# Ledger of designs, part 51: designed miniproteins, single chains, continued (2)

Each design is a single chain, and the fold is of that chain. pLDDT is the mean over its residues in the fold that is shown.

## One batch from the design tools (miniprotein)

Design m5752
Fold by ESMFold2-Fast:
Structure m5752 (fold): chain A 62 residues (1-62)
Amino acid sequence: MIYKVTGTNSVVNVNPILEEPLRVGDIVKLLKEYEDGYLELENLKTGKKSIVHKEAITLEEV
């Protein structure tokens, strides 16, 4: 499923793995949803993967 990043909560950056940060306007593919609300997302522009908590990011389906 493909999403657009519409918001990032920079105050609550709970990404425990030091992956490339996602920015507002990025188009991402959901690869996996983990326990405790972590999402593995692929940035379709850069090909980089990030793991972010669902409370740290706002996604809109496209």
Scores: mean pLDDT 73

Design m5753
Fold by ESMFold2-Fast:
Structure m5753 (fold): chain A 74 residues (1-74)
Amino acid sequence: ELREEVERLLERVIRLLQEQGLVDEEGVERMRREVEEMVEKSPEAAKAFLEGSLLLLEGNKEELKEVLKNPKKA
């Protein structure tokens, strides 16, 4: 249940990052691996991390995209 929720959150985060050109295929694989490791240790921490990432991407998608393209703009 919680693991399935984490999986859905991860897919949404990856999709937003891919649509905005912020991650490539290798980046997606790394992110999936890191989140899987996080879920094994603490599904609650993985969920909180992904919820925060999703909120930041959806709420500040333009600002986050600018920061990731131009780190000095942060």
Scores: mean pLDDT 72

Design m5754
Fold by ESMFold2-Fast:
Structure m5754 (fold): chain A 77 residues (1-77)
Amino acid sequence: SEKEELVKKIKELRERLRRLLAEREVSPQQRAGLETTIAQIDELLANADNLSVEELKQAVEHLEQLLAQIEAELAAA
């Protein structure tokens, strides 16, 4: 139950990152970094059943912080 909600949240955050890449013009370096992050999220999701609730919570917190930073950078550019 809690794991399912966290996995759902991670999938939602991944889709938000993918949408930013599709809709926004970013530098080649920013694009490469975001694509690497999405690949890392995909690996985490593939292994989610083997991760603890605490590890999934940490992943959500890190992704939310990363997304907020990227949105702020894009707004400032």
Scores: mean pLDDT 81

Design m5755
Fold by ESMFold2-Fast:
Structure m5755 (fold): chain A 63 residues (1-63)
Amino acid sequence: MDEKKIEEVAKELAEIDGDTTEEYIKAVKKALEEVIKEEGLTAEEVVERLKNMLSKDPTPVES
């Protein structure tokens, strides 16, 4: 598994939740890894889906 990608997504999720403590980030990362194994999804697939959801621009700011 690409641990760096999972860690990056875990940090982004923690920021959205408003809890950026390392313990919370580690918990989110572990939960993501567990869900990937249980659901049979690849880490890359889960990360891409989560990034697509997180990268939604709520304010389209373009001139």
Scores: mean pLDDT 67

Design m5756
Fold by ESMFold2-Fast:
Structure m5756 (fold): chain A 89 residues (1-89)
Amino acid sequence: EEEAEKLFQNGLLELAAGRPEEAIKVFQTLLEKFPQSSYADKALYYLGRAYELIHQLDEAIKVYQTLLEKFPQSAFVEEAQKELERLQK
């Protein structure tokens, strides 16, 4: 859990620093190593946003759909749905 939290925080720091490609690597590592962590739904949401920043819209859509499928009760469900609606218009 502590390692998942640290990876999540590092991913957010990379996004804040304007390095979305590095953020993607960090969030992917979190999801590969800790797929059932309490940070997994958060990591999927920010992974989707990082893909949007580098204009990988198909990957962003896929990631948001994965969040809705795997974590249907997540606090990020409404935010992921709004992003999907925006990207599919």
Scores: mean pLDDT 86

Design m5757
Fold by ESMFold2-Fast:
Structure m5757 (fold): chain A 87 residues (1-87)
Amino acid sequence: SFEEHSEALAAAVELAQRVVELTRTLDRESALRKIEELVEEFARRHADRPIALALAAALLRWEASRSTDPEEREVLLHAAERLEALA
């Protein structure tokens, strides 16, 4: 339903914002570890709603396309690819 899609989008936006924050505030190794934990938890919580994972991945690819930092882009794309693999 439209309402279910709105809830999935809200969850995806929250995850994408948290991933972006971790990427910008932590060192690469710490960011990758925390992001993996968040992505796996998000996938478990939304196992019945693969649209939430797809939306989060799309948002992270969008954020990566807007970043001028190659290292930031690579971490964001890694997170997107992990969400796509778990969908």
Scores: mean pLDDT 86

Design m5758
Fold by ESMFold2-Fast:
Structure m5758 (fold): chain A 74 residues (1-74)
Amino acid sequence: AEAALARAVAETALELGREAGNELAIEVARLALTLPPEELEEALIELAKKSSKEEVEEAQRILAEAQARVAAAA
């Protein structure tokens, strides 16, 4: 169940990131679909270092929306 929920959130975040044109959100979602959780944290930190504050804030909003949509659908 946990892995399925994480995957659903990542897939939803990928769709929302594409709609918003936020490359950081798209890359975060892609990494979440391909990396185990323990490796994901380090990859996200490195990605955030290369991103603007505005991109990070928008990506966080996209992730929160993805989480809310998956929770509502469950």
Scores: mean pLDDT 77

Design m5759
Fold by ESMFold2-Fast:
Structure m5759 (fold): chain A 74 residues (1-74)
Amino acid sequence: TPLAERLAAMSVEELKARVEEIFDRLIEHYRALGDEDNVRIFEEARKIALELAETDPEAARVMVLGFERLLRGL
């Protein structure tokens, strides 16, 4: 997919920026709904994804792709 191709081409720094953008949007969406449980889940997932971008960029790309698809389904 065009999204998967873009993610594969990203540097670690670009991948971190994309992680932050996606999780900010997810957190904002669930905060607006008053869903504090999902807000906490996505705050923790953001921390994990940022660490993975440094330690295992391929795992981070898979994670980002999954959360991008989740966000598009909202």
Scores: mean pLDDT 83

Design m5760
Fold by ESMFold2-Fast:
Structure m5760 (fold): chain A 76 residues (1-76)
Amino acid sequence: LAADLAAAKAQIDARLAAGESVDDIVADIIAMARAGKIRDALIRMTALSEVLAERGASKDDILAISNAVTQAIADA
């Protein structure tokens, strides 16, 4: 789990550094959840939340992302 989380954080950090939007990353995570890859979606959601918090994102923005992904997982 910890190794998977670290790898996901590194990938998300690289995507954000390359100018990819948070919305695109969230869309990928939701797609994983809809495909039944619930564990992968949860790891990516946690990684995105941690990376955004480390970069100084607001709690409201992080909560909105977490809610969107957890809702997609609950509906899957």
Scores: mean pLDDT 80

Design m5761
Fold by ESMFold2-Fast:
Structure m5761 (fold): chain A 94 residues (1-94)
Amino acid sequence: MEKALEEIKKGLEYIEEYLKTKDKSYLEKALEHFEKALELFKKLNDKKGEAEALLGIGIVYYLLGDYDAAEFYFNLALKLDPSLKEKYEEFLKK
């Protein structure tokens, strides 16, 4: 669990670096960390952790302009943890 949460934090840090620099290489790094977190949470059978990782993947695709992929991953995250809907809606309002 702790290692999987560290991967989520690293993914979010790379998203912040992208927002500052507009360098898409940070989005690729963020995606790698969220995918690693997803794998770790699946091994732990942690559905809430899987949902957070899927939300992170969706955010990366949204920032890349792939809105179809973003919506797909957001819908998967919400099926695993419906409480993430508020986080998703707040992200879209910004």
Scores: mean pLDDT 83

Design m5762
Fold by ESMFold2-Fast:
Structure m5762 (fold): chain A 90 residues (1-90)
Amino acid sequence: SEFIRLALELASRDLSPEELAELREVLEFIAKNLKPEDIAALTRMVEALGRMSSAPVTLSPEERAELAAVAAEVKPALDKASELMDEKEA
């Protein structure tokens, strides 16, 4: 639930209410099909993106490598979300 809340908060800067409603359904589907560890990784990624958009963040090489690994893990879920957005009708 926190993952969905944070992702929608970040997206609300650029998306219409109708787009946010569609995104919420996609995120709920993703959350149902991911393990708790993957949801935690996505939550950390969304939090990091939120921080980076507001102020420069200095990351260690180890932290950057961890974020890159997390990004690689979430890519299949993002690709699936894109497919779901194409299939969903308003």
Scores: mean pLDDT 67

Design m5763
Fold by ESMFold2-Fast:
Structure m5763 (fold): chain A 61 residues (1-61)
Amino acid sequence: VQKEIEQIENEISEMEGKIAALREKTKAGDADAGYELQDVEMQLRLLKNKLTSLREELASL
C-alpha cells in the first residue's frame, strides 16, 4: 500500500499542476480548457478519496 500511496501522491501533484495551468487558460478565454478543468478536478477528487482509503488501510496494518 505504501508504494500505491506514493504513486497516487505523484499523480495528484501532476494533476494539481495541470489544474493550475488550465485555470489560467480558462481565465484567458479558452473554452476547451474550461471543460478539461472540470474533468481533471473530478479525477483529482477521486484520487484524493482513494488516497484517503489507502492511508486508512496502511494505518490498519
Scores: mean pLDDT 80

Design m5764
Fold by ESMFold2-Fast:
Structure m5764 (fold): chain A 96 residues (1-96)
Amino acid sequence: DPEALRARADELAKRAIELLSDPNVTPEQLLEAARLIAQAALDYATVGDYERAKKIIDEGKKLIERARSQGKDPEAVDEALAILDKAREAVDFLAA
């Protein structure tokens, strides 16, 4: 059901952005948010919405890089970015 997948992707993306927008975001929450964005992007890509998939990955990367600049855990930041890079590779493969 494309509508159900889009609705799930929207909710996962919203939850991830809320986690990443919290100034008290923990290393575990950074990783959870990255996984939520990865799943949202794959759900968008599955229904052919590659632009929205790329947009949520880019937004997530910007927020995670902001967490790095604010002195958040470098290991968790690097792992979160790696999750999003892998998700972007999968989206680009599906879009080809």
Scores: mean pLDDT 88

Design m5765
Fold by ESMFold2-Fast:
Structure m5765 (fold): chain A 69 residues (1-69)
Amino acid sequence: MEKLKKVKEEVERLQKKLGRKPELSGAPDEFMEALGRQVLRTGEILVMLDAEDYLRLQEAIERHLEELE
């Protein structure tokens, strides 16, 4: 739960910074799956991040995925 909260906090921060709401929301697994599909289909969410924001989001996602194993 705690690691997912960090992912959501980073997403909210990026929403403020980019002025957009991602279409990505829902249960943890659904959020991660939707994020993957968004990147695969459009590439938009990752390519719109600066390097620091990208690394923070990647680290938060990796820590969350470790809990789903």
Scores: mean pLDDT 53

Design m5766
Fold by ESMFold2-Fast:
Structure m5766 (fold): chain A 107 residues (1-107)
Amino acid sequence: MEEKRKEMERKAEEMRRAADRLSERLQEVRALADAALKDPSLQPEAIEAARAVAEEADRLAKESLRAADEAGKLGDKKSALKLTGMAMTALGNRVAAEVERRRVEKS
């Protein structure tokens, strides 16, 4: 049990790093969307970048929720809460990426 709880803590840390990288990619998507509003030739790249970030965010959210459920079953409430928080952050990044995609599509 103790080793399995440490494994969940490592999983939570890995998910946090993945969420941080996703947030950096979202900033790149926002910059590309701003550029696409000024240059229509960049619209396909901006739309695809936003879609890719939204898909990765959805995947991270699902994996984090699954890991949170596993941590909860082990009685590791701290890791379960952290992983649930990461899933919520990932869902927020998915919505933000979708907003940027729609912003480019409307231009």
Scores: mean pLDDT 83

Design m5767
Fold by ESMFold2-Fast:
Structure m5767 (fold): chain A 77 residues (1-77)
Amino acid sequence: MKEEILKKIKELEEKLKKLVALTAEKKPEMAQTLRDDGQAGIDKIKELVKQGKYEEAKKLAELLDRSIEAATELVEK
């Protein structure tokens, strides 16, 4: 369980980095906001894992993943 969430966090960090790079090319003003908001989300997931709140961490990770995908579609339009 903990290992699965840590793997998901790493995947989210990689997805966010790619999204920020893509956004910087097309919408530079949006790139900074996405970086800051995405990192805050990842940091909160890490804190929940540290507290042993694995179900809450998983739910937040799923919400963040969906948000990153939605933002990627918006930028690619």
Scores: mean pLDDT 81

Design m5768
Fold by ESMFold2-Fast:
Structure m5768 (fold): chain A 77 residues (1-77)
Amino acid sequence: SALLDEAIRLQGAAWGARYGAEKVEEYVEKLKAEFPEFTDRQAELLKEGAREGETTPLEEIEARAAALAPAVEAAAA
């Protein structure tokens, strides 16, 4: 779903803003190894978000995530 994809991208962006895209990429690879349910698409969305997060203020990313959270929870239920 578009809402869940955007939530995943925003999570990646927040991590990218804090840690940089390279560290997020390493972490995502570990998640894929440890959790078989973790999909290639989820990994790609996190990595894409992380690259965007390096050039986006963390406060802006957090504001977007907070605005989206109620819709994401409704879509996940």
Scores: mean pLDDT 81

Design m5769
Fold by ESMFold2-Fast:
Structure m5769 (fold): chain A 103 residues (1-103)
Amino acid sequence: DPLREQRVEAALRGLEGVALALESLGTPAMQRAAEAFRELARELRELYERGDWERVDELAETVLRINREADLVAALDYLRERGLISQETADAARAALAAAQAA
């Protein structure tokens, strides 16, 4: 399905873009969050390789929605809800985002 392939590629690019942006902030919590987004990218690739199309479509659409909204807080909450980061990491990352936004 060419449209599914395009959506998966777009989602993977979005995940790497977010990971690079978070890494650039340089805190340990942001480094852990960046690694968690790369773990999510690996999961999406594995689902695609298995032909688990329902889960591929669900995960790709969720990633694309978060990326469209540019809501990094929602993105961090999603990683926590999936168990990819701890509550402590999510809280520290949100604090770092708030500090960066306060200039």
Scores: mean pLDDT 80

Design m5770
Fold by ESMFold2-Fast:
Structure m5770 (fold): chain A 98 residues (1-98)
Amino acid sequence: SAQARREERAARVEKLRAELKKSDEELLKENPEMKKIAAESLIEEAIAAVKGEEGAQEALEEVVKKLREMGEFELAEEVEEAFKNKDVERLRELAERV
């Protein structure tokens, strides 16, 4: 399952770049499980950005915006701070806590 999880995460990061262009209504509906999945995927996008993926700063701004739109204000702040410090370990911990 570990290999399958890594492959699904890589696919989610790529899919999330397309998802960031979707209507806010799809992400912000009252569905705690979908919000959790979206938040985890957004944090994984932030981790990819820290690792030197192109558009890192723009990706972070969209991640923080989407987390705030989902009502995850504390998580958004913690992700932004971890990104500024290039703290991949902290970002992984935040993803596990979602």
Scores: mean pLDDT 68

Design m5771
Fold by ESMFold2-Fast:
Structure m5771 (fold): chain A 74 residues (1-74)
Amino acid sequence: SSAGAGVAAAVASDVLARGEAGLPFDGEEMVEKVRRAGELLGAPEAAERLAELVRRHQDESNRAVARLLSEFAG
C-alpha cells in the first residue's frame, strides 16, 4: 500500500514541478499514469487520491493563468 503511494507521489511531484518550471504537460495523461502505477503496485486507492490532488493543483494553476490572461491579454 505505502509503496504504491510513494510511486504515485513521485509522479505527482514531477507533474507539479513541470508546471512550476513553466514546462507544458498533459495533466489528464499524468493522472492516468498515476492511476496505472497504483494498479500495478496494488495501491489504486492511494493513486486515486494523489490523482485528485494533482487535478486540484492544476485547477488552481489554470485559474491563476486564466485570470492573468483575461486581465492582460486581449
Scores: mean pLDDT 60

Design m5772
Fold by ESMFold2-Fast:
Structure m5772 (fold): chain A 95 residues (1-95)
Amino acid sequence: MVKIEDIAKLMVEGAKLNGREVTVKREGKQVVLGNFANANNAAEVIGKMFTNAGLEVVKVEGDNAKNTVVVTFKSEEDADKAYKALINAGAKEES
């Protein structure tokens, strides 16, 4: 089983290698990830990664116009776990 910390590091470091800084914002049960190129394609992969890390994902939506991926979790606790793992991995908090 993949650890959430390893998933978060993979996402943040992968973006950094492509010259992008991942932004993250938590809104209740939702985590909004910014600065994703091809966000629609990234959404499916991101959803599976969080599920493989033991989080309960209800919905994942990519928006190529905004370069954002919105992940909706079953609980605020799971959203908080994903958010904190991303911040600890080096994602930039969106103000």
Scores: mean pLDDT 82

Design m5773
Fold by ESMFold2-Fast:
Structure m5773 (fold): chain A 76 residues (1-76)
Amino acid sequence: MAEELIKEGAEAVKKGRELLEKGDAASGTGYILRGIGLIIEAGLLIAKETGLPRSEGIKIAAEKADALGGGLKGVK
């Protein structure tokens, strides 16, 4: 279910940020990339289920992840 992927992705991003704060750049980056992948997958599922464009589904998944504290807003 897309909601579970969003939750798992948000937790992975939170873990990645904690590792980056501790100076573990390699592990932190790996967790953030995993989280991004899960959020994108959730967004694609939302788009498929709702008939929305893929970009809109990904945006919805990202906004839900942000609400769970796993936000990628401002990460470049």
Scores: mean pLDDT 77

Design m5774
Fold by ESMFold2-Fast:
Structure m5774 (fold): chain A 64 residues (1-64)
Amino acid sequence: SEEEIKKEVLEKLKENAEKYAKKMLEYGRTHDIDTMKQLAKKLGEEALKEQGEISEKARKALEE
């Protein structure tokens, strides 16, 4: 189960990273630099929250 947990965590981290990268590319393409900075800050907060949720789920699974 540890190997399965690692696989799930890596896949979710990859999905989160791809989602983040795609949003940043769209922001850079469609917004001015100041607006992009504000959106990047909000997106960074969202990414950190999602990362925390992934880490917490993995921690609980490893404790069981």
Scores: mean pLDDT 74

Design m5775
Fold by ESMFold2-Fast:
Structure m5775 (fold): chain A 95 residues (1-95)
Amino acid sequence: LSVEEQVAGALRTAAELIEKAIESEDPEVRRRYLENAAFIVEQAAKAASPDMAKELEEIGKLVREAMEKSHLPEAIELGRQTAEKAREAADKAAS
């Protein structure tokens, strides 16, 4: 796989994990999904081009913010917005 395809795949996987976190009613389960998503995005950022790395770093920060707020209703909305951004970034990376 090209670096672009690997980054796109990582972002789609992260978005799926964030979506599972949002669907979870257990804050601990939600936190674990978000933690895994953050790790995937952070690892993808290390392999990405400088411009894409900046976007991935922003997404990673949003995932970590949602993780810190996993016990609050705000985590659901923040997670939803972050998953959408991750999917958009994946489509851009794959282009």
Scores: mean pLDDT 84

Design m5776
Fold by ESMFold2-Fast:
Structure m5776 (fold): chain A 71 residues (1-71)
Amino acid sequence: MEELEKKAKEYQKLADHYRALARGYETLIRSTDLDPETRARLQAMADRYRQLADEYEKKANELKSEIEKLK
């Protein structure tokens, strides 16, 4: 139980971290007059970090669901 709770918290922390990075890139894209190629590169980075955030959030939620079933 304890071990699963720790792992769920670690995955949630990673999800939050990558989501913050994605938002940072998205804000930069919106606030800066960028050439199309640079904009595309930063958008790809934002998309990658959102994908990582979603992946870790899914893992965290799967563990949270497992913990709830054990209660």
Scores: mean pLDDT 82

Design m5777
Fold by ESMFold2-Fast:
Structure m5777 (fold): chain A 87 residues (1-87)
Amino acid sequence: SAAIERARELLEEAERNARAFEERAKTDPSMSVDEIEGGKYLVESQFRSAASLAEAAGDRELAERARELRKRVTEFGEEMAKKAREA
C-alpha cells in the first residue's frame, strides 16, 4: 500500500540521518552536549513518525524495526552526551 511505502521511505530517511548523526558524534570532538541531544531528539522523532505510520498502515514488523532503531539511537546519544559532559 502507499502508506506502507511512505513508512519505508520515512524509515530509510531516519536511518540515513541516524548514520550522519552517529558519524558526526564519533568524529567531531567539538560537538556540544546540546548538539548531541538535539541530533538525538531529531532522529528519535523521525523513527517515532515512521513507527506510527507503519502501525497505522498495519505493518507491525516495520513499526517494531523503527522502534528498535530508535532505541539504539537513544542509547548511543545518551552515551555520547555523557562522554561530552565528562570531557
Scores: mean pLDDT 88

Design m5778
Fold by ESMFold2-Fast:
Structure m5778 (fold): chain A 62 residues (1-62)
Amino acid sequence: SQVELENEVAKRLHALRENSDREDAATQLRAIQEKLRSAQTLPLDEAYQVLRDELDALRKAG
């Protein structure tokens, strides 16, 4: 579900915070959460693309 995805994203960002600037990690968290909320207003294919891009960014950072 989207809630489970948001929780997974938050968990990974918490791990990033331990290795990065706390402020930077918080900014990334807010940006991803906002993208996830905005995805609800997008067509399904575009919503999945946004989510994939955010997950790919987390994978690269983590």
Scores: mean pLDDT 61

Design m5779
Fold by ESMFold2-Fast:
Structure m5779 (fold): chain A 58 residues (1-58)
Amino acid sequence: MEAVEEAIEAAKRAKGNKSLYAARLTGVILRHMMTSSKEELEEAKKAGEEVGEELAKK
């Protein structure tokens, strides 16, 4: 859950910049890789990408 929220925040701060989002997401994954499941980390990645795509459209 926390990883998902951080990934969404990273996408918002990247303002549609995919490279910046990728760098931020790597930090989120590294921080949570010992405390979150594989499934939770994949959900975080997907949620962030969805928000990032929506922001990139406007």
Scores: mean pLDDT 72

Design m5780
Fold by ESMFold2-Fast:
Structure m5780 (fold): chain A 78 residues (1-78)
Amino acid sequence: DDVEKVLELLRKEYGLSDEALEHFLRAVERHPDLPQKILELIKEGYSLAQALTLVYLELKEKGEPTEDLEFVLKEIGK
């Protein structure tokens, strides 16, 4: 499950809170292809933080809701 793989990486690499993981799951509900895109970017050599930033910027450029991903990125940047 691509969602579970990304959640495990977020927990393991950044120690994200349950609240931040809930925000990520809400972003996935709005954008079901998001975990697949993140894993593909990681496979191409991007870090998890870089992959998240790239998908955030793509959604923002398209005028899509980004508040949940913005919360996740702020937690990673702490």
Scores: mean pLDDT 86

Design m5781
Fold by ESMFold2-Fast:
Structure m5781 (fold): chain A 76 residues (1-76)
Amino acid sequence: LSERQLAEVYLAMLRIAAAVAIDYARKRGDEETAKKIEEKLEEAEKEMEAAAEAGDLEKVKELAEKGIKEIFEIAE
């Protein structure tokens, strides 16, 4: 995989985690939590895209791990 392709994989992992957390929140009627997760996803995506453009794959990975952790913390 190229660095670009690997960065896209990390971004996909973040998006999947967010989708699962949003779905879970909505199924329990917690629209406020779903909205917070959507906002966190948007912020994390922007940071990861900037790191990917800079060629910093390690930072892309760190941002994905942090974003996933924070999303699940919001979802609880």
Scores: mean pLDDT 83

Design m5782
Fold by ESMFold2-Fast:
Structure m5782 (fold): chain A 61 residues (1-61)
Amino acid sequence: MTPEQDRLAELVRRIKEGKNVDEALDELARIVGMTREEVRALIDQGKVEELFKRVLEKEKK
C-alpha cells in the first residue's frame, strides 16, 4: 500500500479499538477531505473501503 493508505489503515484500527478516537478521526477527516462525522459513520457502517477510494481519487488528480 502507499504510505497514505497504510496510515489510513492504522487510524481506522485505532478508532475501532477506541484509542485516541477524536485525534484519529480528525486526522482521517483531513486526509480524505470529509467531516469527522462522515468518517465516523463510514467506519461504524463497515464501509472502510470508501475511505481508501477517496484517498486514491484525490491522489489520482
Scores: mean pLDDT 75

Design m5783
Fold by ESMFold2-Fast:
Structure m5783 (fold): chain A 71 residues (1-71)
Amino acid sequence: MSEETREILAEMEELARSIKNPKGKLEAEISLGIALIQAGVGTLAGDSAEEQAEKVRAQLKKAKEAVAEYE
């Protein structure tokens, strides 16, 4: 797993922790869970560092959209 992917996942964890609205928090936690699975599967499948980062960045975008909608 690339350093960039780890940094994105860390940002998602902090985002999920900071949310106080239960719906926004649940959406952010689900997005983080999917991102962790995608990063793991991508590493095992031999995805490039760029491809892994792109997939987890898409989940971060969904988490940020959920925060904006519920907070």
Scores: mean pLDDT 76

Design m5784
Fold by ESMFold2-Fast:
Structure m5784 (fold): chain A 86 residues (1-86)
Amino acid sequence: MEVELGVLEVAAELNPDATQPIPVEEVRKRLLEKGYDPEEIDAVLAKYAENGQITVEGLKKLAEELIRRGVPLSKRAVQLKANLYK
């Protein structure tokens, strides 16, 4: 499973308009509930989170990384990406 895609999906659930930073603790909890590996979650959150939050800029960098890797985005992740660049 692509943890970075899971982060975008959780971000879309918590803040679909992509206007607010999201708390790392809420993202981590939801990814654990979805069955992602704790070590992989923590590695991705460490890379894209700042001061306990994933910012709009962090979400943009994460979306760009997924596109660069050629990872297919879910419909929800595509919508969040559109909102990040409006």
Scores: mean pLDDT 77

Design m5785
Fold by ESMFold2-Fast:
Structure m5785 (fold): chain A 77 residues (1-77)
Amino acid sequence: VDEIIEEAQKLRDEAKKYAKNPEVLKLLDRVVNYAIFAAMTGDLDTARHYLEVARRAIELVKEGKEDEALKLLQDFL
C-alpha cells in the first residue's frame, strides 16, 4: 500500500511539473486519487491499473502529446 501511495504522489508531482493543459492536470489528479482510494480499500490490482494509466498519460505529456493524453484519460474515466 505504501509503495502504491508513494508512486501515486510521485505521478501527481510529475503531472504538475509537465502538464500545461489544466484539463489534463485535472483528469490526472482524478486518476491518481482513484488509485489511492483503491489501494486504501485493498484493491491493489485496480490501484496498479490506475497508476499504469497515469504513467502512460504522463509519458504522452512529456512527449508534447497532451491531446493524446487528454483523450486517453477521457476514454478511461
Scores: mean pLDDT 82

Design m5786
Fold by ESMFold2-Fast:
Structure m5786 (fold): chain A 65 residues (1-65)
Amino acid sequence: SAMERAKKLAEEFAERWKDIIESIEIKGDTIYISLKGASVSQETGARIDAIGVGIEAGLSVKILP
């Protein structure tokens, strides 16, 4: 299902960014991501990756403050 695919993509994202990910959660049509302790280059890389995950999942992505 679309939800199972989205969950798998979110889990794969969390594994790739495990050193800087604080949380990842799917609510409605949106993936909510929180990052902690990231350098500027790590945050940039994670944001670019998150856009790709959103496109593949068919969901919006929001990076939390």
Scores: mean pLDDT 86

Design m5787
Fold by ESMFold2-Fast:
Structure m5787 (fold): chain A 93 residues (1-93)
Amino acid sequence: AAEDRVQLLEAAIAGLEEAIKHAKEGNYDEAVRIAQQVADLLARSGDPEFRELAELVRKAAEAMKSGNIDEAIKLLQEAVERARELAERYRAE
C-alpha cells in the first residue's frame, strides 16, 4: 500500500539523518552500520526504486569505509532527498 511505502521511506529518512549526524561527529563506524541497516531495510521491499535508493546508500557507506567522508555525507544527503521525493509521490497516489 502507498501508506506502507511512505512509512518505510520515513523510517529510512530518520535512519539516514542519524547516519549523517554520526558521520559529522566523527563516529564513522556507527554511521556505516546505520547506513547498511537502512540499505537492507529498503532492499527488503522488493521495489525497484527502493533498490536503487538502497544502492545509493550502500555507495555512501563504501565511500565512508574508504575514508572519503565528504563524498559519503553528500551521498547520504542525496539519499535523504530522493527518499523525500519518493514519499511525496506515493502520498500523491
Scores: mean pLDDT 87

